# Designed miniproteins, single chains, continued (2): the designs that were tried, part 105

Each design is a single chain, and the fold is of that chain. pLDDT is the mean over its residues in the fold that is shown.

## One batch from the design tools (miniprotein)

Design m7649
Fold by ESMFold2-Fast:
Structure m7649 (fold): chain A 84 residues (1-84)
Amino acid sequence: MERAAREAYEIAYRKLKPVGKEEEVRKAARYAGEAARALVAGDGRRAAEYLEKAREYGLKAGASEELVREILGEVLEAALRARS
């Protein structure tokens, strides 16, 4: 797994683990990782699709809108750092 994708997965998993059911948490984290990978690859359309899925599963896991926004912001930061 690319560094940015792994970092994004770890961020989402760590922040969602205490609030949600593991299946939904794992799906949100997986999509966060795939979003970061797509961002690093320059595939903006696929990145947007994965970010939306990460948000969807984060909310399904029971996370607040605020927590989901924090996670997606950190995922974007990790991907942007990897492109520079």
Scores: mean pLDDT 83

Design m7650
Fold by ESMFold2-Fast:
Structure m7650 (fold): chain A 86 residues (1-86)
Amino acid sequence: MIDLSNVPKEKARKLVLEEASVGVLHMHLFVLERVYEKTGDENYKKKIEEVKKELEKQIKKTLDIAKEISDDIYEQVKKLLDKIKE
């Protein structure tokens, strides 16, 4: 878990909401990939590529917010998101 105890409440809340958005997009991507594997429907392949691009943008936005808080929070968030990406 990322240690937010020394982070101002407003910044901590914003970071948590952006991390939650990454989680939602990651789950959506997981579901779309499973559906594509089962159906072979090319429309899901297109949706997968779109969601991948949105996930990469959301990860970057989350990391940018973490870096604005501190380098330590940035490194913690980066390690967490790198595990999700693998």
Scores: mean pLDDT 80

Design m7651
Fold by ESMFold2-Fast:
Structure m7651 (fold): chain A 83 residues (1-83)
Amino acid sequence: MPPNVHGSRLLFYLAAQDYEAALKEVDKLIKLYPDEPVLLGMKAELLRKLGRTAEAEKIEAEIKTKYPNHPHILKIAKANTAV
């Protein structure tokens, strides 16, 4: 049966510390859930883990611009990416 994968595969790659595969899964989830800012925050954190700091900072700036009243988005994204 095709799995309903609204996060399970991402968590698998995060546990395996395969940050490049995790980034690809986050990009798929952003396409499915474009209004979920936590996914953008998770992408930024993965980019930092891959040494792509300039790309991470650009996404963090986009989150702050679109969601200025939600300071916990980046905190939640970091927590979700760390485990």
Scores: mean pLDDT 75

Design m7652
Fold by ESMFold2-Fast:
Structure m7652 (fold): chain A 75 residues (1-75)
Amino acid sequence: METLTYKEAAERIRKIREEDPDARVYVEGPKSLEGLVREVQRANEEGPEGYDRMAGLLEQAYAATGEEVKLRVER
């Protein structure tokens, strides 16, 4: 598990998906951002078309809070 800024998280997810399209990536954030983290996960589950939306949501979360997220990758 890696602690990243929201922008770094979005870029990392994109790279993981480019290398392994079947990899499942989960975004974990602080409990105060639980709702936004759930929306990010839903966007991620939409597949490639959801990536831009996911990146936008992650950047919005960082701009609002300054907090970092953690990524979990499962195969």
Scores: mean pLDDT 62

Design m7653
Fold by ESMFold2-Fast:
Order: structure tokens, then C-alpha cells, then sequence
Structure m7653 (fold): chain A 94 residues (1-94)
């Protein structure tokens, strides 16, 4: 139980850090639209993980495990999309 709750907390924090880094990039980048899209993706993933964390706190250990797996997959997909956007920004700034 505690391990799944901790995983959800860490995944949410990780998405929050991505959002903050992209927000910083938006302030310094020439292409603010791509950075803004990344912020939206990271923020959506953070909210998804937060909702799963609240459900996990109220459920059984088996439910917490399933919710942690769903959050991990959502965070992974969000990270892949954010990485693609960051690479596009780098190419534009060449």
C-alpha cells in the first residue's frame, strides 16, 4: 500500500517539475507555442495522477496498485510527448 501511494506522489511531483521546466523554457524560447503545448500535456498528466492518488488513499491495496500502474503509464506517455516538443524547439532554434 504505502509503496503505491509513494509512487503516485513521486509521479505527480515529476510531472509538476516538467511543467515548471517547460514554463521556464517558454519564457526564454523563440517558439512559445510548442513550450505551451508541453506545459498543457504535463499539467494534464499531473492532474490525472493527483486524481488517482486521492482514489488510492480510499481504496484497497489492490486498487492502489492498479491506480499507480495507470498513473505510471499516463506519466510515461506525457514524458514522451514533452521530449518530442523539446526536440522540435531545439531544431527551430538552430
Amino acid sequence: MKEYIMELVLEGARMGVYSMLLWSLKLHSGDKELAEKGIEIASEASEFVKERLEEAKKGSEEEAKKLAEEAREKAREAEEEVKKLVEEIKEIEK
Scores: mean pLDDT 76

Design m7654
Fold by ESMFold2-Fast:
Structure m7654 (fold): chain A 92 residues (1-92)
Amino acid sequence: MEEKLEKLVEEVRKRLQEAADAGATPEDMIAEAARVLSEHLPELTLEQLREAVDKVRDILVEIATSKGLDVEEVQELADQVGRALLRYAEER
């Protein structure tokens, strides 16, 4: 199932890049990433979700750096939402 995870991460990358190009805020980009990951929760194991969250965080930092956004703010928001998503998945 590596292909499913890779496709999901690439879909998130594409959506985040499109959002950033449209002038989305850090909060908007993190909300979009969380929405896409939430849609795929039933298809992902906890380990796959952790890997997806980590890869999406790296993508968010890359885009934030390229766009001149506050990288620390993006990292903090991504970590908060990632932790909440993982906790929700674990407590199902």
Scores: mean pLDDT 79

Design m7655
Fold by ESMFold2-Fast:
Structure m7655 (fold): chain A 63 residues (1-63)
Amino acid sequence: SSEEEKLIKQTVTVLMSIERLKNPNLSEDEIQKLRAELEEKARKFIESNGPTTSTLLKLMEEL
């Protein structure tokens, strides 16, 4: 659903913000690479566990 897609994108965005705070010297290239890795990880996790809010919350804790 559109809401699930938004939640995934929002989760990745929040995690990227946290990573930038932990590592303020991350280059833009490193940020892009990390974002792509997190999006891929999220996609695989959803494929394995199903696209539900519960699954997305578990993913957020894992990432």
Scores: mean pLDDT 72

Design m7656
Fold by ESMFold2-Fast:
Structure m7656 (fold): chain A 96 residues (1-96)
Amino acid sequence: STSDETVETLVKSFETALRNLAAMRRDGTPATPAEARQRQVYEELVKLTEEIAEGKTGEVLSKYGMILNEQDRKQLSERAKELLEKYRAELAKEAG
């Protein structure tokens, strides 16, 4: 359905942000100005993923003009929790 497609699109975007931020944190190389701006975008998307995982899904989606029914919001929150757990160890790795 359109709602299922929207949830999957958001999950894919959140996973991309988590994966890229984890890779940037592992690299440890000082970011160029362009990379620093891109890192900030990923950090903001990861923060949104955390807020959605905490059940603030409606508030987050409303900020971006997105409307999902209660069931899809619950599903998105559950999927966000799974993504954060999957990438938790990778996000905690800082370059020494």
Scores: mean pLDDT 77

Design m7657
Fold by ESMFold2-Fast:
Structure m7657 (fold): chain A 93 residues (1-93)
Amino acid sequence: MKEELIEEFLELLREALENPETREKVKKYLLEKFKLLGVDQEKIDEFEELYKKKDIEGILKLVREFLETYMSEEDIEALIGWLKNLLEEAKKK
């Protein structure tokens, strides 16, 4: 089940990264979550560099690694719910 949740989140994340309105909000939210999970500063810096370059595939690959390593199924379900709400709000504009 965890892999299915990761795939669902990454599909939603791809959509959010393609939209400038959601991209920045997702970055801020994920950075706070990764810091709370104890992700190394080196990996946080890598994530920020990929965002600066708009490397969607690189961001998705790195986020997959973080979800697999640091997050429970419940944490990923919470992320999916948050991201679905963010995307719904963006579509209404």
Scores: mean pLDDT 82

Design m7658
Fold by ESMFold2-Fast:
Parts: C-alpha cells; sequence; structure tokens
Structure m7658 (fold): chain A 66 residues (1-66)
C-alpha cells in the first residue's frame, strides 16, 4: 500500500504529465491513457522515486502515445 505522501507525489506527477490535456478533449482513449499514467506513477513512487519531475517525464510517453 502507498503512503499519503507517495499518493500525493504520484498525483502531482500525473497533473504535470497531463497539463496539456485540457477539458477540450474528453474521450475514452484519453481516460485510458490517464489511468495507465496513474498506475505507472504509483509504481514509481512505491519503488522510491520522490522527484515529481522525473516521474512526470516517465509518464509523458504514456499520455502522448509515444
Amino acid sequence: SLSSEQVDLAMQAVARATKHLTSTEYDEKVEKRIKKALTKAFELVREGETDVDKIAEKLEPIVKEE
């Protein structure tokens, strides 16, 4: 299980990685990508990553389909 601090770090990283996904484009594919990014963020913080920028950088390919 994740601590409150780890959850906060993961949520901050997802917010940064999804900053370019504005309310203008809502579809099921975008939601699926966000869920994958959130899962990856939780994995990274559970493994000891505390740098929000590093986590966000690793999430960008998931969000952008790279």
Scores: mean pLDDT 76

Design m7659
Fold by ESMFold2-Fast:
Structure m7659 (fold): chain A 56 residues (1-56)
Amino acid sequence: EELEKLFEEIMKKIQKELNELYDKIVADGGPGAREKAREEVRKKADEIFENLKKLL
């Protein structure tokens, strides 16, 4: 349960970071901005998941 609360906090922080990254790339504009944003978000998510695995 303590681990669950910690995981929720981490998830919230991750979602914030990913949303901010997505929004920034989309705001940069261009016809492929959404696709670029999705790809960058996915790469960052993978990196975060690998780092989380090390911490656990």
Scores: mean pLDDT 77

Design m7660
Fold by ESMFold2-Fast:
Structure m7660 (fold): chain A 104 residues (1-104)
Amino acid sequence: SLDELMLKLQEVINKIEEAILQGKVLSKEELKKLVDEIMRIVREIAEYLKANPDISPTKQAAVALLIAGAMFTLRLLSKRLDKEMQEEVEKKIEEIRELQREAM
């Protein structure tokens, strides 16, 4: 369900935010896994929205805010990465924007 996907995305965002606040040094592999998990969930949300265009405006607004939170979290993560990985993350953020534009 959409609510389950939204909860999963929020849980990943919270894990990343907690790691940042705790000053945890994440490995490059752990960072890539977290980025990939966000991308997977966002793609699933986008596909759900395309399949269910009758979702209420309030729910659409909640999804939009959550996706904005995901993009912000990815940008915070990118500041902790080398230049090449920062460029890869920026490409993922642009992919999210395109998915949102097509689904909403």
Scores: mean pLDDT 82

Design m7661
Fold by ESMFold2-Fast:
Structure m7661 (fold): chain A 62 residues (1-62)
Amino acid sequence: MSKEELDLEVEYALAVMQAHIAKLAGDNETAAKYYDQAAVLAEKLGRTDEAERLRKESEKLK
């Protein structure tokens, strides 16, 4: 695995965690923002199904 892929994996994991924390805190606006960031990172990692799931989650919070 390349260093670039590893860096994207870490950023993806952090974005997903931040989205979940914000959602649990009731901050739907911040949660939607982090789900959108996670979706972009998932697409960069070639995980299109995951990206679609995250975008739908973001839409539900808007």
Scores: mean pLDDT 82

Design m7662
Fold by ESMFold2-Fast:
Structure m7662 (fold): chain A 86 residues (1-86)
Amino acid sequence: SEADIAHVENVLVNTALAYYFMLSDNPSLSEEQINNAMDQIGQVILDVIKMVREGKPMKEVIETAVKELRKLGVPQNLIEWMEKKL
């Protein structure tokens, strides 16, 4: 449903924003490194939203989001928050 899509998008965007602030607070990371990380996370969000639009089971959607964001270095505390809210 549109409500399910909006909910998943909201949770994923808030996870991405929290991670963006963590990366931005790290003085060892360049603007280019931060932008590259956020571009990859943005692509995962688009792919996950597509799964919801295609009617994939929510369990599969959650498992995919957790797996792909973990691969991109999103920390476990943000992954656990995201999984709980989805």
Scores: mean pLDDT 88

Design m7663
Fold by ESMFold2-Fast:
Structure m7663 (fold): chain A 66 residues (1-66)
Amino acid sequence: GPQPIDWEALRKKIYEEAKKILKEAGYSDLYTKNEAQIDFLLLLATQGLIEDEEVRKKLVDLVSGK
């Protein structure tokens, strides 16, 4: 498996990038007010439940460490 990763730093980076993706897609005012909303959207993206395919792909790539 991979070497130990600084999960706290990666988690913060993931949230910042997810907020940016969602903001650029127009979701900031609806679903990006806190970390729980972002966690929920990331979960929906990994389950294929985000209707915006471009946003879904970006969120899945972000969670996969791209």
Scores: mean pLDDT 66

Design m7664
Fold by ESMFold2-Fast:
Structure m7664 (fold): chain A 70 residues (1-70)
Amino acid sequence: EVKVFNTVDEAIADPDVAAIQLPENANPDQILQVMKAGKQPVVADGSSKAGDKVNLTINGIPVEKVGVIK
């Protein structure tokens, strides 16, 4: 099951999270913050829902290692 976070900082702090799905209106600073933490940033396209397993499978990263921002 995908992990859902209120903030990027919470998702970055979770050691089980390898990729972070940012909201469709994510700021460049949020993307850089995720990259600096050594995690993969992904921006939602507005058509995906939190927990959509197909859209959360990124570069072979399983859904349980993906954090989604509300």
Scores: mean pLDDT 66

Design m7665
Fold by ESMFold2-Fast:
Structure m7665 (fold): chain A 77 residues (1-77)
Amino acid sequence: MSAEEKRAMLEKALAHVDEIYPDASPEQRELAREILRALLAGDVEAAVEAAGELARLLGLDPEEARRAMRELAEEVL
């Protein structure tokens, strides 16, 4: 995908978080928005931190989530 297509996809996801994650808690949805806002801003560290917190709330490994988000951010940014 082009950089413009990636950005448009992230902006669309941010606008529709409540529709994409209808069964998520309000706190989980806000963390998803923080991840998307950080990626749109090019703030890798903010995206990584928010991903770790979201994983913690989901009962997943926060360190694995942080690593996966860092790899994703470096690939797309």
Scores: mean pLDDT 78

Design m7666
Fold by ESMFold2-Fast:
Structure m7666 (fold): chain A 76 residues (1-76)
Amino acid sequence: MIEDLVNELKTKAEEYRKKAEEYERKMQDFAAQLVASTDDAERATFAQQLRDYHRKVEELRKKAEEYEKLAETLSS
């Protein structure tokens, strides 16, 4: 049923949003570790992780928006 599909799409959007929030929290932790680190290799690692997670957050939020928009279209 189309209502089941709409609910599935809303669930997927919510999952992507929650995952993005988890990754944003990890970014805050990496940023704090980057500032606190006295080791050049550790700083490079944290900086790379921060960049990688930033890209993942952007992609997850885009997917969440796409799924939500599709759910709204199907429910209208």
Scores: mean pLDDT 84

Design m7667
Fold by ESMFold2-Fast:
Order: structure tokens, then C-alpha cells, then sequence
Structure m7667 (fold): chain A 80 residues (1-80)
């Protein structure tokens, strides 16, 4: 579906941005990593609202939840 494709694209973009941030900040604290993650989530939400203004709020919320879950899983893996 178009929603599944959009979700995959947004999640992938967020993960790529977070990976790039982690690589650029090898000495970052856990707090700095969490703040970077929060900024990426907020940026992706704003971008999604701007680029897809007709997207239902429920669908937007699902996409952002998937982004948050993917970034959290990556952070947990990085800190292991």
C-alpha cells in the first residue's frame, strides 16, 4: 500500500540520519543520543505534515510510532 511504502521510506530516512549522527558523535552521552533521537523524530513529523498535508492524523501517528520504535531499537543495540 502507499501508506506502507511511505512508512518504510520515513523510517529508513530517520534511521540513516540517526546512524550518521551516531557516527559523527562517537563520544556522545546517553542523554545527547536521546536528544538527537527526539530531534530526528520531531523533524520527520514536521516534514511528513509539510509533504503530506492530506495524510490522516491516525496514519501519521502510526508512521511516527514506527520511526520512534526503530530509533529506540537502534539506540538499544548501539548501547549494548
Amino acid sequence: SELDKLTEEVVQQALEEFEAWLAAHPDASREEMLLAMQRIISKQLEKLEKEHPDLPEADRDVIIQRVAAALQARLDEFLA
Scores: mean pLDDT 88

Design m7668
Fold by ESMFold2-Fast:
Structure m7668 (fold): chain A 93 residues (1-93)
Amino acid sequence: KEEILKKIEEYLEKGLEKVLEALREEGFDVSGITEKDREELIKEAIKLTKEFLEKADEESLEKLRKLIEESEEKLVEMAAEAIAGAMAQRERK
């Protein structure tokens, strides 16, 4: 469980960088997103991931471990999409 959490944390960081790069390439000003904002987004995503892992059964954990081994790129893309969704939710509040 702890190894899975560490890998997901790494993917969340890579996903955030991908989102910021894509926004910058489309001409959006991302200079307003501070290092503190990045840290808070990652912390919230990690908290949600921990809650999921606590409720997940062994079969679900095994599927996640296999996905981590087979497709790091796909997990980073999924993390980027989740972070973009979280950012949109924050802008609405």
Scores: mean pLDDT 68

Design m7669
Fold by ESMFold2-Fast:
Structure m7669 (fold): chain A 79 residues (1-79)
Amino acid sequence: KKFEEIANKIIEIINKLIEKVTDPAVQRTLKSIIELIKNAVEKKDKRGILQAINAMIDIAKGYDPEFAKELEKLKKELE
C-alpha cells in the first residue's frame, strides 16, 4: 500500500511539472518516466521507482525547487 501511495504522489508531481514545462522534448521525457513508474508499480519493483525518482529530482531542480523537495521526501519514505 505505502509503495503504491508514494508512486501515485510522484506521478501527481510529474503531471504538475508537465503543465509548467513548455519544451515538448522534456514533456515527452516526463511522460516516459510516468510510464516507467506505472510499470514498476505493477511489477512491485521498488528499485525501478527509486531510479525514476532520482531522474525526476534532477529534472525538477531545473524547473521548480519545491517539487524537487517533495520528491526527495517521497524518496526517503521508500527507504
Scores: mean pLDDT 81

Design m7670
Fold by ESMFold2-Fast:
Formats: C-alpha cells, sequence, structure tokens
Structure m7670 (fold): chain A 146 residues (1-146)
C-alpha cells in the first residue's frame, strides 16, 4: 500500500472502537442488537471486516449477493472520495451501511462523522453515493432472482 493509504488505514483502525461502540448503542436503543449482530461487530472491530452470515440470515440474501452489493457501494465510495479512501476502508464503510439497511437502523450520521475524522472533503456526498449504489445493486440482485 502507498504511504498515504497506510495513514488513512491507521486513522481508520484508531477510529473503529468508537465507531463500533456508537453502532452498538444505536442498535441496542432500537432493539436491533442481537447476539449474532454483536458477534458480527466484534469481527469488524478485530479484523475490519463484518461477519456477513447474520446479514445473510436476516435479509434472505446469499453471501455472494451481499458481497456484490457491498462491492458496488465500496466502488462508489472510492470514486466519490476521488480515490482519497483505500478500497479496504471503503468496503468497511459499505458493510456498516448495509448493516444499517438490513437492521432498519440509520447509521448514516455515524459514517459521516467517521469520514470527517479520516479527512474526507465531501463526507455527506460519499455516504449519499454509497447509499445510491447499494440500493441499485439490491435492485439488480432482485432482478436476477427470476
Amino acid sequence: AEEQEKEIEQKFEQAKPELVNKIRQKLEEQGKLTEEIDEALKSFESSGKLNLVPLSELSGLSILEINKIIDAAAEAIVKQSEGELPYPVAKAIAEILLLGKITEVDLEEELVQLLKSLGVKNPEEVVKAAKKALEEAEREVEEQRK
């Protein structure tokens, strides 16, 4: 990885515990923090990758379909950030955005605050682009289920 990418990845690693704590609190307040979702968040906190099995079970989407949706949102994040965000960080943000959608808990503000902490110039526009790409990818997945 480039030195600039490593710096953003390091800032993201430092921000993960606070992000995960805020997500847990919001999910708990809305009655959506199950044991399975909490274990998924523990995986995210330790590895930067969300355990997708609980999301598959809650949504009825396959792991392959979930990965397709996440990758589409991650690509939109990289593009809208003008390449400021490394793909692994963009993918992590996309995973949290999908978690929010599947649990029906709005996590957009938490992601905007994260992006601001990472030095992204257009955090609100990045989240909007990711949400749009995620919704478009979900529609494509549904259309393929003929």
Scores: mean pLDDT 85

Design m7671
Fold by ESMFold2-Fast:
Parts: C-alpha cells; sequence; structure tokens
Structure m7671 (fold): chain A 70 residues (1-70)
C-alpha cells in the first residue's frame, strides 16, 4: 500500500545520502523508489531501483554492499 511505498522511498533517500548523493538526488531517489514500490516491487528492490534510476547502477551497487555489511 501507499504507506509501505512511502517507507521504501524514505529508506532509499537515506541510502542515497549515505553514499554521497545531494539533497536533490536523494529526493529523486525517493520518488523513483516510491513509484517502483507502488508498481509491486518489494522494499529492497524498490530502493535499489530508485537509487539506480536517480544515481546510476554503480551507486546502486555501492548502496547494496553497504546495506549487506550493516
Amino acid sequence: GAALAAASGAGAREMALAVGASEEQAERTKRHAYEAALAGADGGTAAYLGVKEALGEEMARRAQEVAKQA
């Protein structure tokens, strides 16, 4: 639902900031992750797709590596 999509967007935004994204890039990441979650992606996939769409595949892979080591 929309609440879970909002949570996925917020998480993706924080991941983007953690890997050095600007506030504007983080907001784009949030929007793309929200849209992916509404389209049926799970939280982790939605966050990855949001970072990839806003920041590119390399930044998305970096964010995933950081998450795995946490």
Scores: mean pLDDT 78

Design m7672
Fold by ESMFold2-Fast:
Structure m7672 (fold): chain A 94 residues (1-94)
Amino acid sequence: MKGEEYYKKGLEAFEKKDYKSALEYYAKALAEYSDDNKKLAEIYEKMGEAYEKLGDYENAAKAYYLAGVYYEESGDLEKAKELYKKSDEYKKKA
């Protein structure tokens, strides 16, 4: 699956500390998963982590918020609560 290949490349770039390339691959993966709320949540969470590593706390907060929304829509209310809390935390750092 093309989206899964982009997501894996994003994870590999993240592990190599190439956070800018990780974000590019995660954005490409998002385009392939339009109706998969759980997968969109996972990708936004990883984008939040990459923005966090770059010190881009404003975009980290936004990504974590979107991850929370998609986890909530997928029925993972506990994970959604965790991501909303992270979003609020990074909004204070921005």
Scores: mean pLDDT 87

Design m7673
Fold by ESMFold2-Fast:
Structure m7673 (fold): chain A 87 residues (1-87)
Amino acid sequence: MVFKATETDKEQLKRALEYLKKNKEKVEYTKEDEEVTKKMLDIASTDNDFIELTEEEYKILAYYIGKPVVEDEERKKMIEKAYEKLK
């Protein structure tokens, strides 16, 4: 699937994924999680606002962007749009 990510979303994703990598012992970080986080970090560093993701990759992205530290209507809309495509 394809979705639009802001620079803030990309930065927030990078920070969240770096936190997970540094704190593997606290979050039961697996080798598969490491491969996915590498791919997500690579995606987050692209120059394009439109990013193509698999269903599982989008769930991970939506989890980090949508986890409710900040109420953001644009993020909610992106998450809802992606979940509609998963149905």
Scores: mean pLDDT 55

Design m7674
Fold by ESMFold2-Fast:
Structure m7674 (fold): chain A 80 residues (1-80)
Amino acid sequence: MSEAERLAEELLRIVREARGEIPGSKNPDTGGAAQAAAALLRGLGFDDVPLSEKLTDEMKAALDRVTEEDIRAYARRQVE
């Protein structure tokens, strides 16, 4: 698996977590998830979304509009 593919899978997990789609295990630390989500949103051009150390409702709404294709393209730009 490429570095871009690994990053894309991590970012997809973060998006699913923000959407509340993670199965009923203990949620991972959302602090790291918020930071990764902020970087993803900025990288995708969501400049009007306020970035925060915590996942905000505005960040979650923006993530709900993010496609898998957008995430994979972003991951490629970050690692390759």
Scores: mean pLDDT 69

Design m7675
Fold by ESMFold2-Fast:
Structure m7675 (fold): chain A 82 residues (1-82)
Amino acid sequence: MKGILDNHKRLLGGLAGSITAHAYASAYSLGTADEVLEHSTRLREEMLELASKDVEGAKEAQRKLDELAEYGAKVYQEAQKK
C-alpha cells in the first residue's frame, strides 16, 4: 500500500510539474509568466498535500490536478490566440 501511494504522489507531482512548466512557457509571451508560475505552484503544493493524507485526499488531489490542467490549457489557448 505505501509503495502505491508513493507512486501515485510521484505521478501526480510529475504531471503537475509538466503542466506548470508548459503554462509558464506559454505565459511568457503574454507577460504573465510570474503570475502563472505562482498560481500553478500553489495548486501543485495543495494537490501534493492532499495526496499525502489518505484515499479521500487522493481523490481531492485528482480534482486539483484536473483544475491545474484546465488552468494550464486556458493559458496555452490565450498564448495561441491569433
Scores: mean pLDDT 73

Design m7676
Fold by ESMFold2-Fast:
Structure m7676 (fold): chain A 60 residues (1-60)
Amino acid sequence: GDDDIDTAFKQAESQLKKNPTIATDLALMLEDAAEDFVDINVEAANKLEAFSSEIKTKYG
């Protein structure tokens, strides 16, 4: 559910702060996940795309 996605995002941010070198791979995974979710849950897809964009802007 949305709570699971928000929890995953917080965990991902924590890992990014500890190891920024994963940023590019994580951003690509989030884009792929957003594409998969667009037909299932548009809100989740939008959150995944927004987080990917934020990671790209901040880390690479």
Scores: mean pLDDT 78

Design m7677
Fold by ESMFold2-Fast:
Order: structure tokens, then C-alpha cells, then sequence
Structure m7677 (fold): chain A 67 residues (1-67)
């Protein structure tokens, strides 16, 4: 797993985008790629970005829900 390719297929990107859309989250292609790398490929560096990114999204969603 450590030397996995960071290339993600468009199909994998679309699958994750659809999952995020079900949660009401819309992301850019670049942000989506990093999320998929962390979730699908298990890249440790992407996991660090993934955690920060999800926390940022949760804060943004929290502000909306807090209304």
C-alpha cells in the first residue's frame, strides 16, 4: 500500500463525489482527488489533508446548520 499510485480514475472520483453529494457536500475536482486518495488508496499524506479538509467542511456546514 505504501507505494501506491496517486492516480485516481474519473470513475472513482465520480463515485466519491456522489457520496459527498448525498451528504450535501460539493467539492472541487482538486479537493475531491485528495479525498479519494486518502479514502480509496489509503495514502498517509493524503489522510492528513483529508482530516483537515473534512474538519473545514464540517465547520462550514455547522455554520449553516447553526442558523
Amino acid sequence: MEKIKKEITEEELENVRESLKKEGIEVSDEELLKIVAASVLGDPEAQEFHAEFLEELAKKRGEEIGE
Scores: mean pLDDT 61

Design m7678
Fold by ESMFold2-Fast:
Structure m7678 (fold): chain A 81 residues (1-81)
Amino acid sequence: KLKVPPDIATYAELAAGLDEALKAKSKEEMINLIALMVMRERIPELAERLLALLDEMESLDFDEAKKAVEALLAEVRALAA
């Protein structure tokens, strides 16, 4: 869970990236998209949360990884609204 939210615009950008990751056809494509988000993220708390998601996803199958991304997307969308 995000501990120190920056701002609404940042959450909207994060939500868009996670939504794109959910369109991936494989776990590897999804992981690569989220890894790119980590590389581009300038806010340390958001980068750390995305890194934690990547670490979690490595231990999960594709369906479980998709649910983990969906859970974070729902959390981020709630913070952006």
Scores: mean pLDDT 77

Design m7679
Fold by ESMFold2-Fast:
Structure m7679 (fold): chain A 65 residues (1-65)
Amino acid sequence: MPVSELAAEIQRLAADLGLDLTPAAARLLAEKVGNDWERLLAALEVLRQSGRRVVTPADVERLIE
């Protein structure tokens, strides 16, 4: 899946979890996790548990390895 398509999918999944990912944050997360859905779901859970409603690229860099 291209990074741009994965980023859009990540934004939709995050919205279902009550998270508002900026387009830049979703793209950065897509670059970090690639096509690994287990890693993606784990990363989204970490972001959800952080208590942040709006997630920026800085949040992704800080919270997701």
Scores: mean pLDDT 79

Design m7680
Fold by ESMFold2-Fast:
Structure m7680 (fold): chain A 62 residues (1-62)
Amino acid sequence: SEFEKEAKRQLDNLDDAISTLEQRRAKETDPQRRDQLDAAIEALKKAKENLEKELEEKLKQA
């Protein structure tokens, strides 16, 4: 379905974004910037979890 294709694409994009920010976090030495990166990573992980739950629920209804 269109939703499944788009959801999979968005999940891949979120995984890439999380990986990129985690690499930046590993190299960051400024505590304030580390906190900002941690917050951004957690927000993306929450978005990913929410999308995965929506995808799972829609697949159960198929």
Scores: mean pLDDT 85

Design m7681
Fold by ESMFold2-Fast:
Structure m7681 (fold): chain A 85 residues (1-85)
Amino acid sequence: MSDDELKRQYLQLVRQAIEAARQGDIDKALELVSQAEDLGIQLWPDRRGLQSRFRQSLIDAIKNQDQDTLDALEETVDLLLEQLD
């Protein structure tokens, strides 16, 4: 599988997690975050510390229903997905 395919899958999982959180489905959002983490470790194995901090921030935003943070993350993900097209 190409790196671009793995990056697209990672970004799509993060996008889906944000969408599930917006719908109030916290359990689904957290499962999607876990799936994204597995791909993130594959894509950037030397950056596990940065990925852990990113994951914690995303989980906290989901659990706290921090819509402003979720909106900012969604815009970033959408921009990165457009770069892969």
Scores: mean pLDDT 78

Design m7682
Fold by ESMFold2-Fast:
Order: C-alpha cells, then sequence, then structure tokens
Structure m7682 (fold): chain A 87 residues (1-87)
C-alpha cells in the first residue's frame, strides 16, 4: 500500500476507535518516512498525534499530541512549498 493510502486508512481507524491497528499503520508510516518518504513522514506524525489526542488523560498527554501535530504541520508546509502536495 502506498503512503497516502496507509495514512488515509490509519486516520479512518483512529476515527473508528481501532487504535491498535492505527498504531500498526503509524509504525509502517514511520519506517517509510525514515527511508525518505515525506508523505509517510507527514502521515506518521499526524496519525500519532491523533492517537495521543484520542487517548489523552492528562495535560502532558495533550502536550505530546500537540507536539506531534505541530511536527506534522511543519512536514506538510515543506511538502506544499516543494510542490509535492497541492495548496
Amino acid sequence: MDPASLYSTAVALVQMGDLEKATELAARLKELGEEGDEIAEYGYHRVTGLIYSATARTEKDKAIAQEYLKRAEEVLKRLIEEGKIGP
């Protein structure tokens, strides 16, 4: 499965509450991102942030979610600036 499809599936799994499968796909996105796939890098940070947000019980958990989501936004901005994703 390509990184964009992995990302879309992982987001859907988070929305459905299937956090175990979402975490497995996030791990695959992390692996692909470390190999240089920037869409997978974006997807890993976004999905991980959403998982932390969904499971947050403390202000520290919320801060972790926000940091992952912020990192995802930084990657997305880079992808848009490089013309790899539309505006």
Scores: mean pLDDT 83

Design m7683
Fold by ESMFold2-Fast:
Structure m7683 (fold): chain A 96 residues (1-96)
Amino acid sequence: LEESDIWRLPEELLELLRQVGFTREEMTVREIDLLVMEYVLKHLKKFVDEQGNLVVDLSDTLLGKLLGKDTVLLEDLLGLVREAMKRHGAEVVRRS
């Protein structure tokens, strides 16, 4: 995905992003990445693993249900969200 591509989001991701003030169904990849990270920073538990990696606790969260995971490395999160968007039928409405 290009940062300027505009995507229509699946409902599960829309519910997450509404918690950080999102009001639109169409967003660029960059806007999605920024709002997902804002949601993670404000609403999800985080811890450092034994290797020094920052891990996000997704247990019992809508994001965990969307990704099919209970934990994720923070560095992998945005890639997994993009793959989940594709699996849940997110549509490219305008491509750059």
Scores: mean pLDDT 72

